# Designed miniproteins, single chains, continued (5): the designs that were tried, part 30

Each design is a single chain, and the fold is of that chain. pLDDT is the mean over its residues in the fold that is shown.

## One batch from the design tools (miniprotein)

Design m17075
Fold by ESMFold2-Fast:
Structure m17075 (fold): chain A 60 residues (1-60)
Amino acid sequence: NENKKEAVDYFKEKEKEEKNEKARELARAAKLSAEDSPDLTKEQFEKAKKELEKKIKEAD
């Protein structure tokens, strides 16, 4: 599943780039969630990105 691979890579890079420990924890959780999804759609990936951005913003 191409969307799953893209999502995992995206959240993995996001985790590496985040300075805040809580934000890194959120990115790691998003990565694990994507890994557990047997069939991740493009829409689900877009939604997950937006949710992560909101949570990271709240973490600071």
Scores: mean pLDDT 78

Design m17076
Fold by ESMFold2-Fast:
Structure m17076 (fold): chain A 60 residues (1-60)
Amino acid sequence: SMEEELKEALEQKKETEEKMKKLIEEYRKNRPELVKELEEIFDKIKEQAEKHIKKLEKEL
């Protein structure tokens, strides 16, 4: 169902955020020059996910 899809999307977004934060920390130690680019990409991905989730919530 759409409600279940939205719930899964929210859970997956949350878990992905935690994993990406950990990955950024590792890059900051080993590849600091890439951190800014990764943060920008991550921020855009998060924004897209939030936008889709809000659309799904409106449809419910």
Scores: mean pLDDT 80

Design m17077
Fold by ESMFold2-Fast:
Structure m17077 (fold): chain A 55 residues (1-55)
Amino acid sequence: SVSARLTELIRLATVDPAVRAALAEAEREMHRLLSQGVPRAEALRRMVDLAEARV
């Protein structure tokens, strides 16, 4: 699930600066999508997909 994948990314971000940076960048993109009216569930899924692609 998206929530399980996000939890794992957050865990990895505590020890891996590359994961932390990827997650931070993906979170900024999520906020951009939310400001443009993209539904929260879709924005979260895209954020997780982007963070995983950059790790």
Scores: mean pLDDT 84

Design m17078
Fold by ESMFold2-Fast:
Structure m17078 (fold): chain A 66 residues (1-66)
Amino acid sequence: IEEGVRLYEQGRYDEAIKKFQDAIARDPNDALAWLNLGVALRAAGRVAEGDEYLRRALALDPTLGS
């Protein structure tokens, strides 16, 4: 997940997406990985897909949202 965040900060959204997908595959209950995947997808212009993953992140950990 840390590697994915770094890639996201560098604007390397597709690579960040792959890292967050790997994190979810390793731990499907990692709400932060779902959140970061959704944010990266939105940044990559995949807004509807990103919103779906953000919704899943909030379902796992409601404190991640406002």
Scores: mean pLDDT 78

Design m17079
Fold by ESMFold2-Fast:
Structure m17079 (fold): chain A 65 residues (1-65)
Amino acid sequence: SGIKAKVTNISDVPLPISDTVVFHPGEVVDAVIEKIIDENTVKVRFLDTGETAVLPKSLVEIEEL
């Protein structure tokens, strides 16, 4: 279980999630926040791919649903 959210890459940097999946600048994805690791870092699961990634909060905008 986790918090359902929309996550946007607000940076200019493509964020590799896996060898085949890249979270591109300006992209909005449906995700679940699995863990807040610290004030600057979250662990999310991407709903469309099932991939899990650790993301810097400074590079993404998170809208909890």
Scores: mean pLDDT 83

Design m17080
Fold by ESMFold2-Fast:
Structure m17080 (fold): chain A 74 residues (1-74)
Amino acid sequence: SLTEEIEHRIEVIQTGVQLAQQTPDPQQAIQLLQGLLTSAQYYADEAEKAGDLQSAQKMRQLAQQIQQLLQQQQ
């Protein structure tokens, strides 16, 4: 189902965020976080269009976390 797919995508993105935070190269960390942000925003929009507001909210929160991490790299 779409819900199961989005839950899996949330897990993948969360794992990617952890990997980015463990990356010693700031430019590599930024590149990883930017890609993860794009994915989180895309799946948030898809969940919202499908009426899965709970998964959309989880993805939006994850996107906000990623944006905050990107700001810390400046």
Scores: mean pLDDT 86

Design m17081
Fold by ESMFold2-Fast:
Structure m17081 (fold): chain A 58 residues (1-58)
Amino acid sequence: MVVENPEAEKRAREVAEKEGSLEVYEKVQELNKKIQESSDPEERRKLAEEREKIVEEA
């Protein structure tokens, strides 16, 4: 896909909201956007590590 699946992302967000993990979901999505927008390899690595930590702690 040239874009992520917006229906799947919307449904995942709704599920996270109902389960009380909306904050985790939103942080992960924000980090994903920052990773995609960053041209600095070191910054991308730090953001990816932060994302993974949030996911593993969830």
Scores: mean pLDDT 71

Design m17082
Fold by ESMFold2-Fast:
Structure m17082 (fold): chain A 59 residues (1-59)
Amino acid sequence: MMLNEEEIDKAARYLAQKFITEGFVIKSLEDVARLAKEVTGKELNEEEARRVLERFVSL
């Protein structure tokens, strides 16, 4: 099941929160997918993880 735009936005905001509050540094798409799964409950493929990362950097 692919993430919709709301889930991508939610995951990107969660990554931003982790960066600001915990100083977490994203080193790979696997890190993006893991953190996105924590907030969306869905396992992301590489394309979905890349979309979340692109949304995060555009925030």
Scores: mean pLDDT 75

Design m17083
Fold by ESMFold2-Fast:
Structure m17083 (fold): chain A 70 residues (1-70)
Amino acid sequence: SAMEQRRAELLARGDEIAAEFNVELKKIREEYSKLPKTKENEDLGGQKLLDLFVKYAERLGEAFAEIRAA
C-alpha cells in the first residue's frame, strides 16, 4: 500500500539522519582530538557537539512527525 511505502521511505530517512549524525560526530571528535587542549578549543568543540545534537534531534522529530502522519 501507499502508506506502507511512505513508512518505509521515512524509516530509510531516519537511518540516513543517524548515519549523517555519526559521520559528523566522528569528524568533530577527530578534529578536536588533534588540537591543543586549550579552554577555547574545548569550548568550541563542546559547542559544535551541542549544535550537532540539536540538529539531529530536530531532524528526527520532523521524520517522526511525518511517520505519524503517514
Scores: mean pLDDT 82

Design m17084
Fold by ESMFold2-Fast:
Structure m17084 (fold): chain A 63 residues (1-63)
Amino acid sequence: SEKQRQLDELVREGTRAYKEGNYEEAARKFREAAEVARELGQDDLADGLEKMATMAEKLAKEQ
């Protein structure tokens, strides 16, 4: 589905930003990915992505 492709893209973008140390961008992308995952009924994945976003937000504040 289009939403599944959007989810996959947001996860890739968030993961790339995280690996590059761009934690603020990573947090935004993981938050957006979590919303799309929730719309798809993938609640476990959405919860995991929200936790990743929170972790990235913490790391961003330490820069």
Scores: mean pLDDT 89

Design m17085
Fold by ESMFold2-Fast:
Structure m17085 (fold): chain A 56 residues (1-56)
Amino acid sequence: GAIDKVIAEAKQLAARNPNLTPDEITKKSEELAKKYGVDPLLASQILSRAVARARL
Protein backbone atom coordinates (compact mmCIF):
# COMPACT_ATOMS: atom_id res chain seq x y z
CA GLY A 1 0.00 0.00 0.00
CA ALA A 2 0.93 3.69 -0.02
CA ILE A 3 2.25 3.55 3.59
CA ASP A 4 4.57 0.61 2.70
CA LYS A 5 6.03 2.67 -0.17
CA VAL A 6 6.64 5.62 2.20
CA ILE A 7 8.40 3.26 4.68
CA ALA A 8 10.61 1.79 1.92
CA GLU A 9 11.60 5.20 0.47
CA ALA A 10 12.12 6.67 3.97
CA LYS A 11 14.55 3.84 4.79
CA GLN A 12 16.47 4.53 1.55
CA LEU A 13 16.62 8.29 2.30
CA ALA A 14 17.85 7.65 5.87
CA ALA A 15 20.50 5.17 4.62
CA ARG A 16 21.80 7.72 2.06
CA ASN A 17 21.86 10.56 4.63
CA PRO A 18 21.60 9.52 8.33
CA ASN A 19 22.44 13.15 9.32
CA LEU A 20 19.21 14.68 7.97
CA THR A 21 18.27 17.80 10.01
CA PRO A 22 14.74 18.31 11.42
CA ASP A 23 14.03 20.86 8.64
CA GLU A 24 15.21 18.41 5.95
CA ILE A 25 13.06 15.64 7.52
CA THR A 26 10.02 17.97 7.36
CA LYS A 27 10.69 18.87 3.69
CA LYS A 28 11.32 15.26 2.60
CA SER A 29 8.27 14.06 4.56
CA GLU A 30 6.06 16.60 2.74
CA GLU A 31 7.48 15.36 -0.60
CA LEU A 32 6.76 11.70 0.36
CA ALA A 33 3.24 12.63 1.55
CA LYS A 34 2.44 14.31 -1.80
CA LYS A 35 4.03 11.50 -3.85
CA TYR A 36 2.10 8.65 -2.16
CA GLY A 37 -1.04 10.47 -0.95
CA VAL A 38 -0.43 9.89 2.77
CA ASP A 39 -0.76 12.14 5.84
CA PRO A 40 2.28 14.50 6.15
CA LEU A 41 2.49 13.91 9.94
CA LEU A 42 2.55 10.14 9.40
CA ALA A 43 5.24 10.51 6.70
CA SER A 44 7.28 12.70 9.11
CA GLN A 45 7.01 10.08 11.89
CA ILE A 46 8.08 7.29 9.49
CA LEU A 47 11.10 9.25 8.17
CA SER A 48 12.16 10.44 11.68
CA ARG A 49 12.09 6.82 12.92
CA ALA A 50 14.11 5.62 9.89
CA VAL A 51 16.76 8.35 10.46
CA ALA A 52 17.01 7.48 14.19
CA ARG A 53 17.54 3.79 13.34
CA ALA A 54 20.12 4.59 10.62
CA ARG A 55 22.19 6.53 13.22
CA LEU A 56 22.53 3.42 15.44
Scores: mean pLDDT 84

Design m17086
Fold by ESMFold2-Fast:
Structure m17086 (fold): chain A 69 residues (1-69)
Amino acid sequence: DKKHFIDNLNTIKKYIEENKDKFKDKKKVDKILEEINELIKKIEEGKISKKEAAEKLKEISDEIFSLAT
């Protein structure tokens, strides 16, 4: 479900943006936001498979986890 995937990514993006001041590594935050935006764009343009999108989301999730540590 393309819409569901994009909606989830936008939710994650919003939470990061709203809490940006709480993260020590601003460059890492900006990188993660860029990766989310690029993934959304690729999904909207049909340039990425569902499997590849899920793999990218896993990578982004791991990066977000690293912000919390």
Scores: mean pLDDT 80

Design m17087
Fold by ESMFold2-Fast:
Structure m17087 (fold): chain A 74 residues (1-74)
Amino acid sequence: ATYTSEPFELDVPSEKVTLDIPVLPGATSVTVEVYDENGELVAKKTATAAPGEIVTFTLDLPPGRYFLRITQTG
């Protein structure tokens, strides 16, 4: 099964952003895509995981407004 989130907004001041993502039932991988204000893909990270785990991603982003999409696949 595959789940993809609706894009959600993230404001970044001037430091690293940490995202903690709970892994959904049946998922074995988590992908985070980060888009800037112009819709350009600026970061993409994928991690393998087990259901019930929390996957942590650290993003080093310049200050700005971003849109994130999370996909979980299993």
Scores: mean pLDDT 77

Design m17088
Fold by ESMFold2-Fast:
Structure m17088 (fold): chain A 58 residues (1-58)
Amino acid sequence: MKLARAVKDVTVDAPSILKLKKGDIVEILKEYENGDVLARSLKTGEVGLVGKDLLELL
């Protein structure tokens, strides 16, 4: 399982964007060519897109 930590809050209210708080741990499900990742929040179970620059790999 590939894990990452959010380096800052993600508060954008968009249908495909995963909302995160700084320090939240996510599972990376897929990495896209544009630098986005599809991730699942371990805290909420929600799945969505997050910019790779907002994540620190664990």
Scores: mean pLDDT 80

Design m17089
Fold by ESMFold2-Fast:
Structure m17089 (fold): chain A 85 residues (1-85)
Amino acid sequence: SLEAQRRAEEIQRLNKLIDEAKKNLYKWLDEYAKRRNISPEEYEKMKKQLDKFIEGIRKQLLEALETNPELYQKLVRKLEILAKS
């Protein structure tokens, strides 16, 4: 259906936006770890926590896409800011 097609396309756009935000957050983490002399073990722990955080956001966005279009648009705008930083 057209609705299923549009949802698939939106999910694809969302995944690209999340990937861009993740890349920027990883750059931030790398700079933070460098400035604070974070150990490799602590860095990997922080990276895993960041990955869990991002997957939590993905889940929230996918739920909002189905149930709350206004909340979805609000969350997407916040994610776009992270992707641009």
Scores: mean pLDDT 85

Design m17090
Fold by ESMFold2-Fast:
Structure m17090 (fold): chain A 91 residues (1-91)
Amino acid sequence: EKERKAEELARKAAERMREITEELLKKGPEVAAEALRKAARALEEEGYLEAAELLREAAEAAEKGDEEKAIELAARGAEEAARAAVERGEA
């Protein structure tokens, strides 16, 4: 059940990323943006281009002070990475 596995991993990845992004934002918008860009670079190197782009957009939202948008985009990036990993047989 590949679709069920992808959805479960995507949900868990989104939940974790929301928590991580909220904690990073408490340390400051620049800290959150730096961490999100570093994660995006790692995903891009692994070929997860769509997920990387969502994390770059999340970093921009964090720098602009749009905390809600940063959290939502980071969660979506994590969901996309998880689904792509299952599709590629890596998870």
Scores: mean pLDDT 84

Design m17091
Fold by ESMFold2-Fast:
Structure m17091 (fold): chain A 58 residues (1-58)
Amino acid sequence: GAKDEALEELAKLLAKELGVDPQEVLNTLKELKPTIDEILGMLEVLNPDLAKELRKKL
């Protein structure tokens, strides 16, 4: 779903910033159970264009 797509994109961007495996970041994010607004807020800081496109799909 759109939330899972947003989580995967966020995990990928955070993994790049932290220099870690995106799968480990994704597993951590899933355990934290963030809201869609929290996911989109973090995406907007890291990649505002991607966050804007994902908001249109939600």
Scores: mean pLDDT 80

Design m17092
Fold by ESMFold2-Fast:
Structure m17092 (fold): chain A 70 residues (1-70)
Amino acid sequence: SDIEKAKELLEKAIEAAKKGDLETAKKYMEEAARLTDDPVVKMAAKEANKESATPEEVLKNAEAALKHLE
């Protein structure tokens, strides 16, 4: 399902963010947001893509989006 694929993408985003690969993490979060059309996942992806977003904020938003889909 699109929700299960989005969960996998968010898990990949979390791993990328932990490695400091924020561009890869942001791409996975955007893909998850597109698949689910879920407002919480979309908001998390938007927050992660702000110019002011720290690596910790990207990670926390990816984790929050994944928890929401659980």
Scores: mean pLDDT 84

Design m17093
Fold by ESMFold2-Fast:
Structure m17093 (fold): chain A 65 residues (1-65)
Amino acid sequence: ALYVGKGIMKTLGKEKATPEEVKEALLKLGVSEEDADEVVKILKKKGKKEYTAEEIGEAVEELLK
């Protein structure tokens, strides 16, 4: 989880990311479009503008469970 979030932040060069930026970073890391879209849906349900590496990692873990 945390490693995925850190990989996304390294790809973007930022400490926080919008759901759209998270999708682009996941696609660059080799995640399928279907899985990336599911992570974006999880994040959008939380109603925030931007998310930290930890919050992104938690959304990815929610997808895997």
Scores: mean pLDDT 75

Design m17094
Fold by ESMFold2-Fast:
Structure m17094 (fold): chain A 113 residues (1-113)
Amino acid sequence: EIAEYEAKIAADPNNAEAWTNLAKAYLKKGDYDKAIEYAKKAIELDPNYAEAWTVLAEAYLHQGDYEKAIEYAKKAIELDPNYAKAWRVLAAAYLEQGKREEAEKYYKKAEEL
């Protein structure tokens, strides 16, 4: 619940996981601007948290900013190459750009993890 994550952040504003969960909650609601805002806050607190970079990439993917989606998904993969969701976001962004061969390659990579 958004209210639950907001309460956790009020108690501990430096909790990158709580900011990432808040970003994921807004992503699920379709509020991509807030998802981006809160994912960026999580990254500011912990720039090595691959999940936060993946949420940021997924939010840009849903907004149609495929170049940023690719950039941030690649960052997540650099930090954690075994994080299957980052590979799926990367594949989806390439597919949206019409790069079907690259998309297929990265979807297969996600399925192998």
Scores: mean pLDDT 90

Design m17095
Fold by ESMFold2-Fast:
Structure m17095 (fold): chain A 74 residues (1-74)
Amino acid sequence: MSVTERLLATLERFRAQASPEDAALIAAMIEYVRAHPDDRQLQIELVQTAIRLARERGMDDLAAEFEEVLKELE
């Protein structure tokens, strides 16, 4: 699986577990990644935002999965 495919899969799992408000934000992130699949810098910034949001929501397992995606993007 490409790093972009792994990022999208992790974002979909986050969306499924999120509140309706957070799910809307995550859906926008998914669409933005799909529109810019080769924008590495965008994906790095988006993953950093997703890590912060997951940690703020106490979703530590998802935050750890996003950290692994970030390592592959760097």
Scores: mean pLDDT 84

Design m17096
Fold by ESMFold2-Fast:
Structure m17096 (fold): chain A 65 residues (1-65)
Amino acid sequence: SAMARKWGENAIRAAEAGDYAAGAAGAHDLREAGVISPEQGRRAIEAALAGDAAAAKRLLAEGVA
């Protein structure tokens, strides 16, 4: 959906800005909405919380694309 795509874009943007908590929250929302798989969502959340913005961004972009 258009809303899910915007959520994904916002999560990627937050991760790029180094806002790991907002990136993790965005990944959680995408997982709950069924836009990305539970496993991809979990990995993205873990990467964001660990401060690995590059991995978080990659996982979110892969899941939303």
Scores: mean pLDDT 68

Design m17097
Fold by ESMFold2-Fast:
Order: sequence, then C-alpha cells, then structure tokens
Structure m17097 (fold): chain A 60 residues (1-60)
Amino acid sequence: MPVIPYIDISKLSEEQRKEYIEAEARGVLERMLALIDGDEEKAKKIVEELVKKIKEILEK
C-alpha cells in the first residue's frame, strides 16, 4: 500500500484515489514537459518512468 502522508488519499474511496493519483501524475507530466521542451528524448524517458510509477501505485 503506497503511503503519502502529505496527501489526503486515505480519505478517498478507491475510485477517487485512482482519479486523484492520475490527476496529480498528469500535473507532474505537464510541468516536466514544459521544463524540458525541445528535448523529446528526455521527455519520453520521463513519461515512461511516470507510467511505471503510476502502475506500481495502482497495483498495490
């Protein structure tokens, strides 16, 4: 079970937790893409890492 003490995920239903995690991951992705604009190879690597992290969280 993923534990993130600074986020109120534990107060949400399973469906709401999944939506929250996906929304937060999207926000991080947008920020990363803006920061590394012009370097698509680095962006692709970050996206792959982010997808793996999301999958790991959802599987737990």
Scores: mean pLDDT 65

Design m17098
Fold by ESMFold2-Fast:
Structure m17098 (fold): chain A 54 residues (1-54)
Amino acid sequence: LVEELREIAKKTKNGYFRRLADEVERARKLGLLSPEFEEAVQRIVDAEKEYLEK
């Protein structure tokens, strides 16, 4: 998930995805990463990957 977000940020050069990756990593380290939040972020990653595969 975090690695995928960083890859998307690198390809798109969009700081939003880099900040999102940092937020997920921080939440994981603090034990605050909920399954709902992780699932929502994964949906964003999946949608962006589909777009980038064009």
Scores: mean pLDDT 79

Design m17099
Fold by ESMFold2-Fast:
Structure m17099 (fold): chain A 67 residues (1-67)
Amino acid sequence: KKTEPKSEEEKKKIKLLAEFVSRLLEEGSVEEIEAAYKEFLENNNLDEETVEEVKKIKEDLINGLKM
């Protein structure tokens, strides 16, 4: 499918966030992931698109654990 590539900076942000959430899975439970996600959003002034990406990553990982 046709998709425009994101800038290098955007890709780095997404990877960094995914790695962060992945580490939370290793250290904690679903509850800990939820708490860290909320705090992460409040501590960072992310743009709308980035916020949607981290939300999707968080839910994808949690759904992966339960499914």
Scores: mean pLDDT 67

Design m17100
Fold by ESMFold2-Fast:
Structure m17100 (fold): chain A 72 residues (1-72)
Amino acid sequence: SAEEEWREIERKVLEDFRKEAATLSKEQLEQVIEALRKAIERLKKSDKPEDKRLAELYEELLKIAEEELAKK
């Protein structure tokens, strides 16, 4: 189903991002965090369900980036 397909895509995006974030410098992570926060703010202003789902995904990416930054 489309819902199961989306969940699988989301899982892979999160897994790939965790691997990438672990390789980034502190400065690169700070830039990524700033970019994600701006993107989330824009998406939350949208009334479209797809934009709300994307905002939730970006909030999960933001959490991963912040956790990696805390390790530096």
Scores: mean pLDDT 85

Design m17101
Fold by ESMFold2-Fast:
Structure m17101 (fold): chain A 55 residues (1-55)
Amino acid sequence: ALSDAQIRALLDATMAVRRLSYEELLADLTRLAAETGHPLLAAMARVAAEMVARA
C-alpha cells in the first residue's frame, strides 16, 4: 500500500500537471472513491482533504 507521504507527492504532481486547486482535486477524488469503493481512492480522497484543510 502507498504511504500518505507517497500519496501527497502523487497528488501534488497531478495538481501541477492539471493546474487544479486542492478543492477541485478533492471533489474529483471523493466522487471516484464513492463510485468505485476502491481503498486506494478513499485514501487519496482523505489525503486531499488534509491538503485542503492546510490551505
Scores: mean pLDDT 74

Design m17102
Fold by ESMFold2-Fast:
Structure m17102 (fold): chain A 75 residues (1-75)
Amino acid sequence: SDEETARKLLELAERALEAAENAKTVEEAIGAALAAIGAAFEAELLKLPEEYREEIREVAERAVEAALRALKELT
């Protein structure tokens, strides 16, 4: 179902956010950002209901921001 798929993608985006916030290497920061972007893109490609896409995108954007902050501190 769309709801079950949305839940899995949201969980992926949330894990990516945690990984980004705890990143200790450049590879971890980049990996977290890419995982988050992937979840948001998958939601759009699957044409999930807008409410689910918005929630996943919001978490993914936060993960990318956290990853960029981690990258600045690591470089």
Scores: mean pLDDT 89

Design m17103
Fold by ESMFold2-Fast:
Structure m17103 (fold): chain A 60 residues (1-60)
Amino acid sequence: MDLVAAARASLAKAEEALAAGDYVAALTGNHHARRLAEQAGDEELAARGRELEKEAWSGV
């Protein structure tokens, strides 16, 4: 899997965890997705990761 595909998969997992109320899993998956997105230079995915992080922290 390339870095963008890996970032998208990790972000999708984090979004599912957030929807399920698993904020710890959401934060963990988001951290991984953000790192991969930044490594790939995908600013849109990185920005989505930051928004997910805000939502997850508001739930903790």
Scores: mean pLDDT 78

Design m17104
Fold by ESMFold2-Fast:
Structure m17104 (fold): chain A 57 residues (1-57)
Amino acid sequence: GIKAVALEDYQARSPDELTLKKGEVIEILEDVDNEHVLARNESGEIGKVPVSKIVEL
């Protein structure tokens, strides 16, 4: 899968979002819309993340 890294800490704002820590590596699973992707963290949790908060590796 495509790997990305969190540019900053991000607190999930809804139950379907993923909380991120700055520097955390996540796997992009699919695009949701122009502003969000569905991702999995290293703990196996899956949720939406804003594309503005990550950079693709």
Scores: mean pLDDT 84

Design m17105
Fold by ESMFold2-Fast:
Structure m17105 (fold): chain A 119 residues (1-119)
Amino acid sequence: SITLTESGGGTVKEGGSLTLTAKISGDVSTVAQVGWERQRPGEAPRFVASIDMFTGEVSYAPEVAGRFTISYDAANKTLTLTMTNLRVEDTATYYAYAIDLGDHGKISYGQGTQVTVEA
């Protein structure tokens, strides 16, 4: 019942910035958490950042803390990841996600957004 439609991404030089967005559709009243995961080539998906929808508490993976900022606009149901001081190792496909407690804690993912950071 929850869908996430992502936009943004692209290719940027090391030290650059990109913004990813995800428009959330469906009933968000039972969504406990929204966030971003990323999958680097040849690796398993990894946590990037999250927002607890009940408390507003924000969490970041240590490797992105201080460089990335997650935000959620409740009026527009838009999840945003603002990425600064990008590194070659940030090259990955980024997936917005939502955890829906109304659907037994089911995790819904966006379609994936490619980010490429060139040296």
Scores: mean pLDDT 91

Design m17106
Fold by ESMFold2-Fast:
Structure m17106 (fold): chain A 87 residues (1-87)
Amino acid sequence: MTNQQWIDRINHSVQNVQQSTTRDQAMHYTNGLVALVRQVSKTLSPTDQQQVNGMVDQLRQQVQSSSVQQMQNNVQNFANQVVNIIS
């Protein structure tokens, strides 16, 4: 899979989170994005894989008590950072 195909899948997952109207919906799609990013991380260098896994752990901590809007903001920032690493 190309870097552009991974970026497209990540952006699609972010769009699902952005369209969520409940915490349960936002969490469901956030978990899907995390699973996708963990698949992407396996294609990266060991250093980039460690960095991305650290960002996943940070996102998981951020969303546990967040509002929908806070989750949407945290997920967008997370996705932007991941895209920069794989670009």
Scores: mean pLDDT 86

Design m17107
Fold by ESMFold2-Fast:
Structure m17107 (fold): chain A 80 residues (1-80)
Amino acid sequence: MKELEERIRELERRVEEIKEEYKNGTVSKDELMKRATEQQLEASKLLVELRRDPNASTELLRRATEVGARAAKLQAEISK
């Protein structure tokens, strides 16, 4: 549980970092797309692990789902 919570926090931080890099224009769109895709994949893996953990709270499942959705939205924004 603690490990999964820490992974969610790190994932949330990485997605916010990519958003700031995109906003600031300091990193190429190709690199930002790659990073955003990696975060979405990691969020999907976390959701699978959380669903298998009997101690996983609905809050952790919600957070993992939301960060995955944010990564997907970020990919859509970068591709425009």
Scores: mean pLDDT 81

Design m17108
Fold by ESMFold2-Fast:
Structure m17108 (fold): chain A 60 residues (1-60)
Amino acid sequence: EVREELERIARESPDPVKARAAQGILALFDPETGGFAPQAGTPPSKEGEELAREAVRLLR
């Protein structure tokens, strides 16, 4: 659901700060595994995933 909340915020929020934050997090979020989408060579971060959840909480 974090991914869907981020998509909603990025799509529907008129607030550029919220939209930018949601888009940035979505770029790093892997919808298949549910964790941060690591680029090749970048390990997934549990800390980053928890920050994404906190960001969603703050953005909603």
Scores: mean pLDDT 63

Design m17109
Fold by ESMFold2-Fast:
Structure m17109 (fold): chain A 77 residues (1-77)
Amino acid sequence: MSQTEQARKYYQQGVNALYNGDYEKAKEYFEKAIELSTNPTAKGEALRQLSIAYKKLGDNKKAEEYQKKADELFQEA
């Protein structure tokens, strides 16, 4: 399986965990998706979702940090 395919699978698992209310697992999956992502758009999408997971966990400071990182990648892409 390619690194890109692994990143996409982790992203999908993260989205599923987020919608199921499993915010800690969502965070873990999005972190793995970010680590394996080489495409700025894909990485930005994972960073945006990680921001949402942190917000759901009550960590507003980290949520804002990751949202800013996602916005920067979307502007540079």
Scores: mean pLDDT 82

Design m17110
Fold by ESMFold2-Fast:
Structure m17110 (fold): chain A 71 residues (1-71)
Amino acid sequence: DADLAAGRAALAAGDYDTAIAHFRAAIRKDPTNREAWANLARAYLARGDEAGAAIAFLRAGYSVEEIQAAF
């Protein structure tokens, strides 16, 4: 969707706050969109928000073990 695409572009540009806003908008439209949750987690991680990233990765369907391996 448009917000997911815009969020990915912002993430690639290093604009993490804009990326987070777009991924949250995508999740608001479809809370079951695991790709949006995974990208939200990546944006939080890039910003240094490990707690926010971990929660978003769990919502994306990653296990605790997979999340620990990423950190």
Scores: mean pLDDT 81

Design m17111
Fold by ESMFold2-Fast:
Structure m17111 (fold): chain A 67 residues (1-67)
Amino acid sequence: SEAREQVRRLARELYEQGVSIEEIAERAYERGLELGLSEQEVLELVAEIVGEMLQREAAEKKAREAA
């Protein structure tokens, strides 16, 4: 879905800018609704994005400890 891709792109850009995961989740939720996704679709998408970001932070922290 084009709408899902736009939300993922926004989340990635905000993450690269150092925006908090909580704020990214809020902005992704709002953007998904604006693009016409249902509340259920947006909640599922936001959960995926947040999960991916938390996993990435954990991996980066572990990599720093191993280096």
Scores: mean pLDDT 83

Design m17112
Fold by ESMFold2-Fast:
Structure m17112 (fold): chain A 55 residues (1-55)
Amino acid sequence: SMVDELVERALELARETGLSMEDAALRVLAEHASQLSPEELAELVARLNALIEAS
């Protein structure tokens, strides 16, 4: 799914560029949030928040 791809992109950005998980998540949201349905955006935000909390 697009949400799965964007979650992986955030993880890749944090891992490869040294960005914090929060900064990687914010970048992905800034670039892609407008392309998502409200349901997909809610799912993406929830999954990214879980990763930030796990960091």
Scores: mean pLDDT 84

Design m17113
Fold by ESMFold2-Fast:
Structure m17113 (fold): chain A 73 residues (1-73)
Amino acid sequence: GSIERAIGLLIRAIGLILDAELYLKRGDYETAIKQAEEAIELAREAIELDPSLSEVAEKIREEAEELKKKAEE
């Protein structure tokens, strides 16, 4: 149901954050920003599907936003 879909979105968001960290370390700032932005959107969609996951989803969103900020510096 919606919980299973929300968890799937969060797993994808975590994967994108890990990839974005690797791209950031390589100096590929443009790709890192793009993947961080996608992770932010997936975390947001997960909250809309299941608000009970909001605490975990917000932490994932915060990590993605910090990563995006680092890539934009």
Scores: mean pLDDT 85

Design m17114
Fold by ESMFold2-Fast:
Structure m17114 (fold): chain A 69 residues (1-69)
Amino acid sequence: MEQADELLRKGEELEAEGRYEEAIEHYKKALELDPSHREAVANLSRLLISLGRVGEANKIAREAQLKAE
């Protein structure tokens, strides 16, 4: 079953394997299911920054802030 937590865990496994693009896709899907999922926001933002994609990381952080009350 695709739950936000399951997608997060799969993303973490893919990141540990060096499969960064697949990890990004799983973290994004977790946020589609739960836009306020703080751990998915943190993991996605950190991964994007580590890949030099700082602008995308900043966008994800801002969008998460707007969707959190």
Scores: mean pLDDT 79

